# Designed miniproteins, single chains: the designs that were tried, part 51

Each design is a single chain, and the fold is of that chain. pLDDT is the mean over its residues in the fold that is shown.

## One batch from the design tools (miniprotein)

Design m1874
Fold by ESMFold2-Fast:
Structure m1874 (fold): chain A 70 residues (1-70)
Amino acid sequence: MKELQKLIAEAIGYVIRGIGHELDGDLDAAIESYEKAKKLFEEAEEKFGEDMSEMIALIEKRIKELKEKK
């Protein structure tokens, strides 16, 4: 479970960074951070069977919205 906890913590860290970049108006950096977070949540779901579907969907929606603003 230590690896799962590390993946989730790292993913959350990237979400927080993404929010920070959005507040700064850096949409490219925000998208990059959210894409990294999504990948880590997907890895947690695939390797450990953790249900991250809601988190992944929310991140995907936000990435799409930010790409449409550019």
Scores: mean pLDDT 83

Design m1875
Fold by ESMFold2-Fast:
Structure m1875 (fold): chain A 64 residues (1-64)
Amino acid sequence: PKIIVVGGGQTAEIAKETAEKAKKELGGDEYVGVATTDSAEGREVARRLAEETGGLAGLAGGVE
């Protein structure tokens, strides 16, 4: 599985744009994860990306 990680402190909008670009590049068949550290905002972004991609996007794990 391929996961795209966006470093800590990213905004929801930046994370979403990065995931959309990665989804197109990967053809939508691979994971597109956004790890924006342990913030509640980062978790919410990852959840919305998972919904929009039908489960292809998810957390890449906490960025530490």
Scores: mean pLDDT 52

Design m1876
Fold by ESMFold2-Fast:
Structure m1876 (fold): chain A 55 residues (1-55)
Amino acid sequence: MAAEAEAVRARLDAAYEKYGVKPAFRPHPLNDAGEVWTDAQLAAFEENLKVVAEE
């Protein structure tokens, strides 16, 4: 539903901002299956962003 997709997008954007990822690298508002991300999937994605972001 639109509300869930908007919430996921906002959380992804916040994570990208937090780890300094430029907008050009923020193309995925949905998971690999094209579905709205769950909290667990978002947490895993944020952890992965932390690893990818230059230390």
Scores: mean pLDDT 63

Design m1877
Fold by ESMFold2-Fast:
Structure m1877 (fold): chain A 100 residues (1-100)
Amino acid sequence: SEIDLDAVEKLVAESKTVSELRLALHLLAEGLVHAIEQNDEETYKRLVELMREILSRLSEEEVAVVVAQIRAHLRRTVQDEEVLARALATLDELEAEHRA
């Protein structure tokens, strides 16, 4: 499935509150899972960059909370073990990068 990356980028740019940024991160995480399932490396890379941008606008505490919430959601919803592992590894790298 083709994700409208321009619409997603606009949503990220227009998000101003912590709640809006958290909702955008959940949407991007769903898109990330779909990109992994489709082996769509271009969409995967663009979604990772958008997630990095949102995380840069949050505190370390806010990042820890939202990433934990997304991890819990993905563990409940993603049925493919390999797709889940890659999505979780991506979140772990983004969280570690934000702390660096």
Scores: mean pLDDT 82

Design m1878
Fold by ESMFold2-Fast:
Structure m1878 (fold): chain A 100 residues (1-100)
Amino acid sequence: LREGERAYDAGRYEEAIAKYEEVLKKDPNNVEALVNLARALNGQGRYEEAIEYAEKALKLDPNNYRALLALAEALEGQGRLEEAKKYREKAKELILKKSA
């Protein structure tokens, strides 16, 4: 992969973060914006901040499987693999129930 592609990806994550922070200024309880912000922070390796936003999303919507996956990814990034596994398993259970 080229260095230019990494620089572009970093810019895209910064743009996503700025966009979702703007959404959250107007609607602090916007679960989709909280989840997307956590995912963008994960993309930048900002795992501690990603955990905070994913946990806020889960407080508002405990069955949000995308928030559970974002939290698991951030925990994996920090090497917290057992904790991450628990959240991934919860997300899988929710996906399976939605299909039933």
Scores: mean pLDDT 80

Design m1879
Fold by ESMFold2-Fast:
Structure m1879 (fold): chain A 65 residues (1-65)
Amino acid sequence: SASRAAGLLLRVIGAELDGILESVRIEGGKLYVTLAHDSEESKRIAEEAKEAAKNLGLEAEIYYK
């Protein structure tokens, strides 16, 4: 649901406070996510972001430093 997707997106944004997420933005129907490093934890956050974006009707673009 849209409510569940929004909750997942907020949790992904919260990962910035843990040093995992460098930046998040929504522009032109896309969700852009940049992660601090290519780790198993970062990949988990990336998958959560993709699911949240899909439920919101957005295309997800994931980047690693």
Scores: mean pLDDT 71

Design m1880
Fold by ESMFold2-Fast:
Structure m1880 (fold): chain A 59 residues (1-59)
Amino acid sequence: MTYEEIKKRLIEAGFSEEEAEILILKAEELGDIEAVLKSAKEYANEKQQKVINEILEEL
């Protein structure tokens, strides 16, 4: 899965375009998308958490 695909799915889950962009940039800088998504999941609503879990299972 590409970072562009992850960004699109986060936006569809209810994250803003700016929020999704920041998460992807942080993941690129750290080299660890799984850690960034797990951190974001702790502050996400139920719909966003479900989508994040689906992304993590596909990585």
Scores: mean pLDDT 84

Design m1881
Fold by ESMFold2-Fast:
Structure m1881 (fold): chain A 98 residues (1-98)
Amino acid sequence: SMEELKELARKAVLLGSEVTLAHMYLFVLKKAGIEIPEELEKKMRELIEKFIELEKKFQEAIKNGDIESAKEYLKKMEEIRKEIKKLLEEIKKIAEEQ
C-alpha cells in the first residue's frame, strides 16, 4: 500500500540520518586530536559503505514497487545501524580515556 511505502521511506531516512551523524561524530573526534585505532576506523568505514549499498538497493526496490525486497533491505540497514552504534560507543569510550 502507499501508506506502507511511506512508512518504509520514513524509516530509511531516519536510519540514513543516524549513520550520517555517526560519521560526523568520528570526523569531529579526529579534528579534536583524538587518536582512534585504525582497525575501528576501518570497520566503521566498511559498515558505512555497506549501509550505502543497501540504501541504493532499497531505493531501487521502492522505485520498482518491490515492497518485500524493500522490507528486507531496510531490515539489513537496521542491523548495520546497530553495529555502527555499538562501534561508535566503543570509540567514544576510547576517546573519554584520552
Scores: mean pLDDT 87

Design m1882
Fold by ESMFold2-Fast:
Structure m1882 (fold): chain A 81 residues (1-81)
Amino acid sequence: KEELIKKAEELAEKGDEAVRAGDYEKAGELYEKAGKLYEEAGEYAKAAQYYAAAASAYRRAGDEERAKELEAKAEEALKKA
């Protein structure tokens, strides 16, 4: 569990760096991976947070379909939290 959380934190930090660089597609991918690891760790509130961050990043990148998919994942994770 702790190892999954550490990897998720590292990916989230890289996602934040990608946002600062204006690389929203990369940020979306990194936040989505972080959300998946938090979900595997049972950290559903954090999973929802990073799925929502991924959705925002994908929308800013112009990927509306992917953004909607991540919004649905965030909602599902919140139901488990």
Scores: mean pLDDT 86

Design m1883
Fold by ESMFold2-Fast:
Structure m1883 (fold): chain A 63 residues (1-63)
Amino acid sequence: MEEVREKARELFEEGMKALDEGNYDEAIKKFQEALDLYQEADPGSVEAALAAIYLAVAKRIKK
C-alpha cells in the first residue's frame, strides 16, 4: 500500500506542475489519477481530500 501512496504523491505533484504551467487538461488527468490511487490506498485520508479539491479547482479554471 505504501508504494501506491507514493505513486499517488508523484501524480499529485505532476498535477500541480501542470496546473502551474497552464496545462489544465494534464492537471485534471493527473489529479484524477492521484485521487483514484489515494482512495484505493486510504479513502478517508487528507491526501485524498486534497487531490479531490485540486481536481475541482483545475476543472473550474479550465472553464
Scores: mean pLDDT 80

Design m1884
Fold by ESMFold2-Fast:
Structure m1884 (fold): chain A 92 residues (1-92)
Amino acid sequence: GSSLEAELAALQREAESRGAKVEITLRGDTLEITIGGLSPSSLTAAALIAIGFELDGYEVEIKIEGDTLEVTARGLSEAEALEFARALVGSV
């Protein structure tokens, strides 16, 4: 385990305390974030953050299904993964 996994787990717990359903998984340099139960405004805000990272040149896959947002980002450093997760999860 790394300090990064602990920090990502803390972000999940914080979001759950705000009523969001969040799962964050890091596999090597690949970050997967799923956020469910989103209002239309929260879904839009989170999706725009993910699109912003894609436009900045990150390898980002975005899937929206109902009230659920799934984002996969690849080729991230540990610092980039944490900042991505904070920005996305903090939006909800």
Scores: mean pLDDT 83

Design m1885
Fold by ESMFold2-Fast:
Structure m1885 (fold): chain A 75 residues (1-75)
Amino acid sequence: SREELEREIARALVDMEIGLGKSLLKQGKVDEAIEVFERAIELARKYAEQGLISPEDAEEVIKRAEEVLEQAKKA
């Protein structure tokens, strides 16, 4: 269904942003990584509010991204 496809796309977009952020950190591109993780958090919150990602999955993604983001900002 369209709803199933929309949920798959929403999750894939969040996962791609997390992956990009991690890649940028490995490259030492801390400022770029921060922007990408902040974008991932916003997307996860937005998609959870829209019912495209479960609240539980969104919370886990946001928590992990925030932990990495906090460490990146302090580095």
Scores: mean pLDDT 83

Design m1886
Fold by ESMFold2-Fast:
Structure m1886 (fold): chain A 61 residues (1-61)
Amino acid sequence: SEEDYRKFREIYNEVMKLVEEGKYDEAIEKLKKFLEESTDPNIRKSAEILLKRVEKLKAEK
């Protein structure tokens, strides 16, 4: 839905800010919370891809 898309945009921006600040655990937790609440399959897939990318960035430190 449009609301799910808007919520994902908000989460994406917050996650990217947290990643830039080196706060990977907070970014991961925020994405996991969003995935628990999201029902749109396309939005969920985008969030899952972002989650895996953030987890990989954390592991590379």
Scores: mean pLDDT 83

Design m1887
Fold by ESMFold2-Fast:
Structure m1887 (fold): chain A 83 residues (1-83)
Amino acid sequence: AEERANEAALAVIRAELSKEQAIELAQRVGEAVEGEGAKIQKEGISAAALTTALALYLIGLSLEDAEKAERAAEVVEAWLAEH
């Protein structure tokens, strides 16, 4: 679970996502884990800042909640496989 979430965080950074892709992925992760995507996205933030924030969020989940971390990693893996 922890390792999987950390691998997902690295995959997000390495994917070099556009701002639109970063927002979409952040929303999907937020919906799956918290039931809301809005908390992860910020207006006016850059793509690099969004992907960094998402990666840090995934790493943070791996340290505090293994079940949420695994769910978030599954969502990231599925989304990246489709895109």
Scores: mean pLDDT 72

Design m1888
Fold by ESMFold2-Fast:
Structure m1888 (fold): chain A 61 residues (1-61)
Amino acid sequence: KYLERGKEAFEKGDYETAIVAYHKYLEEKPSAEAYRLLGEALEKIGNTDLAEQYRKKAEEL
C-alpha cells in the first residue's frame, strides 16, 4: 500500500510525499525496489549524496 502511494506521489511530482511513503514501507519491510525508489525521489529534490547511499542499499539486497 505505501509503495503504491509513493509511486503515485512521485508520478505527480510530489517527491516529499513519495519519500515519506517509501520510508513507511521500509520501516516494516526491507525492499530493494523501495530503496531504489527512495533514492530516485531524493535525487529529484537535490539530495544526491543520500540518494546514492540508498541506491547502493538496493543493490546489496
Scores: mean pLDDT 81

Design m1889
Fold by ESMFold2-Fast:
Structure m1889 (fold): chain A 62 residues (1-62)
Amino acid sequence: MVELWKEVKKAVDYLMELAGTDDPVEAFKLAKERGITIEEIAKQLGLSPEVAELLKQREKAL
């Protein structure tokens, strides 16, 4: 579990950099508005399928 959260942090940091924000929730919203998919981010960062699924669940909760 803790290792998966390190990958989640890496993905969230990447989203915040792309969105120009330091708020993870805002970063997810801006990525969604810009048409950036979690699948594309997972592919670019080499994330595990489990982390990609957690990020998709987070985005759906918004």
Scores: mean pLDDT 76

Design m1890
Fold by ESMFold2-Fast:
Structure m1890 (fold): chain A 56 residues (1-56)
Amino acid sequence: MEGDARSTSPEAVRAIAEATGAPLDEVEKSAREHGGDGAVQTAAELGGGRGYPVAA
C-alpha cells in the first residue's frame, strides 16, 4: 500500500506484521474488523509500539 488501501490482502497483513513484529493473527483479525487502517494500528501497537518504523 503506497497511497491507497483499496483492500487489505493477507499478504499485506503478513508484511505489516513482519515489519512491525506484531502477531500475524492479531493483525489479520484487526484488518477483518476495522480494515487496513485498523490492521496497521494494531500492528504498531502490538509489534513495535513506537509507530515510527520508517520515520528514521
Scores: mean pLDDT 65

Design m1891
Fold by ESMFold2-Fast:
Structure m1891 (fold): chain A 110 residues (1-110)
Amino acid sequence: SEEQEKLDELMRLVAEIGNLLTEAESALDAGNYDAAIEHLQRALKVVDEAIKIAEELGLNEIVSLLRQVKAELQEAIDAVKAGNVDAARAHLGRAYRLLDEIVQLLAEKA
């Protein structure tokens, strides 16, 4: 169904966000702050796409959690730009926890 296709796309986008956060963390570990910011900015674009699909599906709790992920990623970017790697890692950790909650909620709808 069209609804199932949108749900599958949302699940794919959530996985893509997780992969981009892992790439950002690897870049931070390497001291490559420009690459970390680039991966996080790409993740923000994917989060906006995921929010749109979740809104179309009426998944209000998932929309709320994705908006929280977006806020954590913006704070992580700001922390990297400020040279505060510890703060950036803390925001990434919170984003990962929010993504895990989203994945669990989406699995209940599959």
Scores: mean pLDDT 92

Design m1892
Fold by ESMFold2-Fast:
Structure m1892 (fold): chain A 72 residues (1-72)
Amino acid sequence: MEIEELIKKTEEELKKLAEEGDVKGVIEKAEEAMAEVARIAREAGDPEKEFEALERISELMKKAVEEAKKKA
């Protein structure tokens, strides 16, 4: 899976979990996505892409956690 596809899929899954008020699920899903991004970027030998993708997922997680807290 390409990093861009992974980020898009993660955003969609985090939005769904946030709508359910599942703060723990949001955090766990974001952690899984960060681990997968790190794996893909390391296999490709591109640490800059790893850092950029981790930052993007971190921002998505932050927004999803805030939305989930409103539901919890």
Scores: mean pLDDT 80

Design m1893
Fold by ESMFold2-Fast:
Structure m1893 (fold): chain A 59 residues (1-59)
Amino acid sequence: MSLEELKQRLAEAVKQALLAHGVPEDEASRMAQEVLDAPAKNKEEAYLAALRATNRALS
């Protein structure tokens, strides 16, 4: 799996998780886009980007 493919899957997972927690679709989509736009050189950085986006939306 490429880093780009991982970021796409993480962005979708973040969006679905936020929608399940009652976050509006526009905000959930914005947070998913933040994961896609995050600079990541490896899988760990991609996971951290997803975690940061989720924490920001749920705070």
Scores: mean pLDDT 80

Design m1894
Fold by ESMFold2-Fast:
Structure m1894 (fold): chain A 56 residues (1-56)
Amino acid sequence: HHHMSQKRLEERMKRTEELSKKAKEYNDKAKQGTPEQAEKLRKEVREEALKAIADF
């Protein structure tokens, strides 16, 4: 809905992809740890990934 230059879009996309991958890894590790910590980590990384997407 907003217009952005290709350079800006690519930069944000790359950052989002990196964050998404990290969140997935954390989610996987958190699931193997303690339930409390896993839930907190899951919420935090997921929020971070969503934040990156919303930023652009």
Scores: mean pLDDT 69

Design m1895
Fold by ESMFold2-Fast:
Structure m1895 (fold): chain A 79 residues (1-79)
Amino acid sequence: MERLFEAEVLESLGRMYYAIGELAASKGDLETAVESYEKAARLFEEAARLLEDLDPERAARFRRLAEEARAKAEELRAK
């Protein structure tokens, strides 16, 4: 139960930082956008690890979100 709760908290934080990254990128604040996407990716990866044995399908979704966030950070670093 504790592990599921931790994963939910990490998911919420990850989604929040992802949204902050999108907002920052739209304003041209590339440094904040990169940092926020990287933080989101780490949070989603941690959530996936917690759920890997309990809910593999949700874990797979979180890994995809983490990769998406990381890809956005990498795209912005190239600019």
Scores: mean pLDDT 84

Design m1896
Fold by ESMFold2-Fast:
Structure m1896 (fold): chain A 90 residues (1-90)
Amino acid sequence: SVRARAEDLAASARELSRELRENTTSEKDKELAERYERVADLAEEAARTGDEELLREAGRELLRISQEDTKLNRERAEKKAKLEKLLKEL
């Protein structure tokens, strides 16, 4: 369902934001964390409304942010792979 996909996307985006905030202090990583949080907010809205187009928009933004995130350890790379799988289901 749209809600299930949106909730999973939001949770994953918030987890990536948390990883960035915990593991780095750089301004660029803080900016990326804030962008992940905005995507999570959009995905949560899509979960509440069932809006498939809003979910797709959140997914497109998440893909752009993830492509810019260059500080990957193994765990963050695995989380991104999970998000990419979710995006393919949109």
Scores: mean pLDDT 79

Design m1897
Fold by ESMFold2-Fast:
Structure m1897 (fold): chain A 55 residues (1-55)
Amino acid sequence: MPSRAELIARMNELIAEMEKTDPEAAARLRETVAALVAADAWGMLAWMVEELERA
């Protein structure tokens, strides 16, 4: 399982790639990530990283 810091770093990389083509979707994803972190929902964040990497 990646550390919390590694999950945040990887998610930021994925958001940066998305921002190049769809800045609006990138902004919404940042809001979702902030909400998940605030809710301590690290399992969901890990799942989202896996899904985005599979896409």
Scores: mean pLDDT 80

Design m1898
Fold by ESMFold2-Fast:
Structure m1898 (fold): chain A 56 residues (1-56)
Amino acid sequence: SDVLEELRKLFEQAKEAHENNDIDTLNEVTKKLAEYRRKAGDSSASVPEMAEKLEK
């Protein structure tokens, strides 16, 4: 699903930004991930679990 693909992309971007000490990118990606978790209603949800709750 598009949501799952976007979530995995964000997770990979966060990891890369962390390795490069790119704080601006890390903060931006983290905000987007938090938004998806909030919409899923579970702050501890895994990426696949969030995608299922948001799409099917």
Scores: mean pLDDT 71

Design m1899
Fold by ESMFold2-Fast:
Structure m1899 (fold): chain A 75 residues (1-75)
Amino acid sequence: SRREKARELTEKGKKAFKEGNYEEAAKLYEKAIELDPENWEAWALLADAYRKLGNEEKAQEYLEKAEELRRKALA
């Protein structure tokens, strides 16, 4: 399913992030979000990747999106 593929991409992104490959991590998280745009964890991980890349504006934007989606998921 698209959700299963999104999960696999998110896990690959986490591995890339741990290895310091923040650009690759961001690309993998972006692909995961394209398949499952309501997954707030993927948006939060994307925000962290952009923060590591020095793009604070995108990091804040994606973090706010993650928090919005998380509130909807927990309601």
Scores: mean pLDDT 88

Design m1901
Fold by ESMFold2-Fast:
Structure m1901 (fold): chain A 84 residues (1-84)
Amino acid sequence: MEREAASLEAIARDLEALLERVRTEELSREELERILEAVDALLAALDEVLAWARAQGDERLAALVERARALAEEVRRELRERLA
């Protein structure tokens, strides 16, 4: 549990950094599409971890997953807007 929490906090920090990069850097369409594919895969994985955390009654882990999921959704939104 502690190791999983630390990993999710690292994922959240990486997603915050990725969101800043998407907003501030001139990324190619190919790079944006690759990032979107990775973010979509991450969202699917986070949904599985969230279901598991809720089943275990781990409210702290569930909250960390929900935060990472919210950041991933924001990155996905920015990427889709940039690709439209």
Scores: mean pLDDT 82

Design m1902
Fold by ESMFold2-Fast:
Structure m1902 (fold): chain A 64 residues (1-64)
Amino acid sequence: SAELEALTARLQELVARKAAVEAQLDAARATGSASPAEVAALEAELAALDAEITRLGRELEALL
């Protein structure tokens, strides 16, 4: 269905963004050159992505 396709596409987009943010956070921590504010911003983005992925996952389960 169009709804299932849209939710699946959005979930894939969010998972890809989460992987990118995790890589940025790991790189920032490894180099030690990132400011605490930059690290906090990446951690906040990661938490927001995790919350949205969980929400969309539940929406997908409700459709299956």
Scores: mean pLDDT 85

Design m1903
Fold by ESMFold2-Fast:
Structure m1903 (fold): chain A 95 residues (1-95)
Amino acid sequence: ELAERLKEIVDTISDPEKAKAEIEKLYQEELDRLEELYKNGEITRSQYLGRAIVVHFLYNLALKVIENPDDEALRKFFEAVVTGDDEAAVEAFRL
């Protein structure tokens, strides 16, 4: 869900500053959602922390892709992570 939305931003927004603004907004919305789920007792503290770590990781990865548009290996790694393609992620590490 978050991963799919980040991929759409990276793929469709050619302006780096606009892409960063959309990524920042999405990141804040997802953190707010996780906090609400935790406060409402829908997820455990461990689940909240684990999901927050994943959100931080995806956010930082998306920003690095936008900041490094010529880094093909980084872009391929990002695509592999957001699609859940373990083989492609391993291949990206070889580059």
Scores: mean pLDDT 77

Design m1904
Fold by ESMFold2-Fast:
Structure m1904 (fold): chain A 92 residues (1-92)
Amino acid sequence: MLLELSEEALEYLKKAEEALEKGDIEKAVEYLEKALEATPDPRLRELIEFAIAVLKKDYDAVIEMLEKAGHEVTEEDKEKIKKKIEELQKKI
């Protein structure tokens, strides 16, 4: 699908990626929030909000976003998501 991405949003997304590569989760979240403010495309906004929720380990927000996207989230899926978020935080 076509994503409308502003130059400002793209710059913040790049800075967020660089922060993640350095293991600076707080800085990555700050840049993602700035990218969100610069992003008019509603689908891209949802993806950025999901990434922020994952990085913050906000499991409830992650589950809500998946359910709003039409995914059936089981208790087994919730446990897998939680474990995956914990693994990602250890690798970054």
Scores: mean pLDDT 70

Design m1905
Fold by ESMFold2-Fast:
Structure m1905 (fold): chain A 58 residues (1-58)
Amino acid sequence: MEERKEELKARVDALIDEALARGLITPKQAESLRKRVEEATPEQLERMAAILELFLAN
């Protein structure tokens, strides 16, 4: 049971959607990121979330 991983995937997907809505990333970049999310480890997902949050905060 990968509850932590599913939580992180949902968080990263939400951040990708927000970045896309704000025009900070392209649809192609969003699609690439979502593909990485499917195969990412929990640590990779945490890094992706942190990077996207930094991107949205700036």
Scores: mean pLDDT 79

Design m1906
Fold by ESMFold2-Fast:
Structure m1906 (fold): chain A 94 residues (1-94)
Amino acid sequence: SVEELIEKLRQETLEAIRAADAGDVEKFKEEMDKMVETIKELLKQLPNLSDEERFEAEVALALALMTLSVLKNHPNEEIRKIAEEALKKIEELR
């Protein structure tokens, strides 16, 4: 369901932040790959959502994209590269 996808994206975003904060590059890459796929599924469903569902989905998407925008400036070069690649993949979906 869209509600499950929205919650999944929220959890993946939080896990990505935690992995980046811990300097766990491998975990961060795994969470980025999951986040890109969840975003892809949400974007695919977006045109068919109710106004309420679309608003909730857009908020979750905005928070995920804002998080990636911050993480591309992370002190760890590998974290920066992974976040930048994830953003590029998401931009290609729009």
Scores: mean pLDDT 86

Design m1907
Fold by ESMFold2-Fast:
Structure m1907 (fold): chain A 67 residues (1-67)
Amino acid sequence: MEKGKELLEKGKRAFEEGKYDEAIKYYKQAAELGLEIESLKNLGRVYAKQGKLEEAIRYIKKAAELE
């Protein structure tokens, strides 16, 4: 559980530094470790920032479906 939160924090730092590929990697790993909803929302934000709007929408919808 701590590892998942640590990966989310690493993803957030990578995103703020403009390292979008690293952010995506960390968020995907955090999702696998049980932080799925938070990670999918953050993945949507990263893809939107990259201009990948279709991918961003898919991740945001996936997060909403899990509520």
Scores: mean pLDDT 83

Design m1908
Fold by ESMFold2-Fast:
Structure m1908 (fold): chain A 56 residues (1-56)
Amino acid sequence: MDKEKAIELAEKLKGITDPVVRRAAAHDLLEAGIISEEQARLLAEGKFDEVIEKLK
């Protein structure tokens, strides 16, 4: 997948303040094959910057 699109999705998740919604969105991205299991975990924990750095 394009790293650019994955970064854009991570930035959208960063704007989500509800942790339940954020976790659900990270799960959806994992099921779609857009991110890895490790990246989904980091996004669910709110570590958006670490995911963005790994995608660059």
Scores: mean pLDDT 72

Design m1909
Fold by ESMFold2-Fast:
Structure m1909 (fold): chain A 68 residues (1-68)
Amino acid sequence: SAEELEKEIEELVKKAKESTDPEEVERIVQRLVELAKELIDLTKDEKKEKELLGKIISVQEHLAKLKA
């Protein structure tokens, strides 16, 4: 369900931000993109899509800082 996908995404975002391992964060980003595509296909909710993409961007920013 969409709610279960949202919960999994939120948990992965939290895990990624708490991680100091760039390889782990990269793997989480790939998973987040896959889950985001499924959620977008199910809901077509533009506001939720925007919030979800913002969360993915924040994880990618964390990854960039770990690689710097």
Scores: mean pLDDT 81

Design m1910
Fold by ESMFold2-Fast:
Structure m1910 (fold): chain A 70 residues (1-70)
Amino acid sequence: MLEGLSEEQRRVLLGAEVGILRIDYFVKYKAGELSEEEYEELMELLDRAEELLRAGDLEGAQRLIDEVRA
């Protein structure tokens, strides 16, 4: 849980989580578990999450990260 952390620390951790998801989905795409279309859609959602993190919308970024995980 990110509870009890500063906004800066939470932003850094969410950014790291986006990076981990990018690597995980890239590996799945290269293994043939994701189509090119599915992979591109997931990358676009992660790009949007990073934009929300830069804007200071941690809640919005978390929602997109959770959507990508589902």
Scores: mean pLDDT 82

Design m1911
Fold by ESMFold2-Fast:
Structure m1911 (fold): chain A 105 residues (1-105)
Amino acid sequence: SVTATMPAEVVAPAGRDTVVPVAVTSGAGAATSAMLAREEPDGALRVVGQSTAALAGGGSGVLDVVVRDARAEDSGTAVPLVASGDFAGGAVALGNPTRLTVVPG
């Protein structure tokens, strides 16, 4: 199984990159990467951050998810998405939700 946890609140300056540490435990198998997705008002998930590294299968550690060019409209509930293998073809697990707050940069 794959698990992901991150801070309950993330504060990101507008127009700047913010690093969000996501603690990941990956099960046996393919490499694991992490993303942060904002919950849109219609219930869709929009990716606002991505990790630049992956953990080997069966590994655990912290993946730094980078929220780039944060915008005021990105403020809201966000969830970490953790993908084992290729995101399009791999298993995806949802982590705990966080409150993303974008502040003037």
Scores: mean pLDDT 73

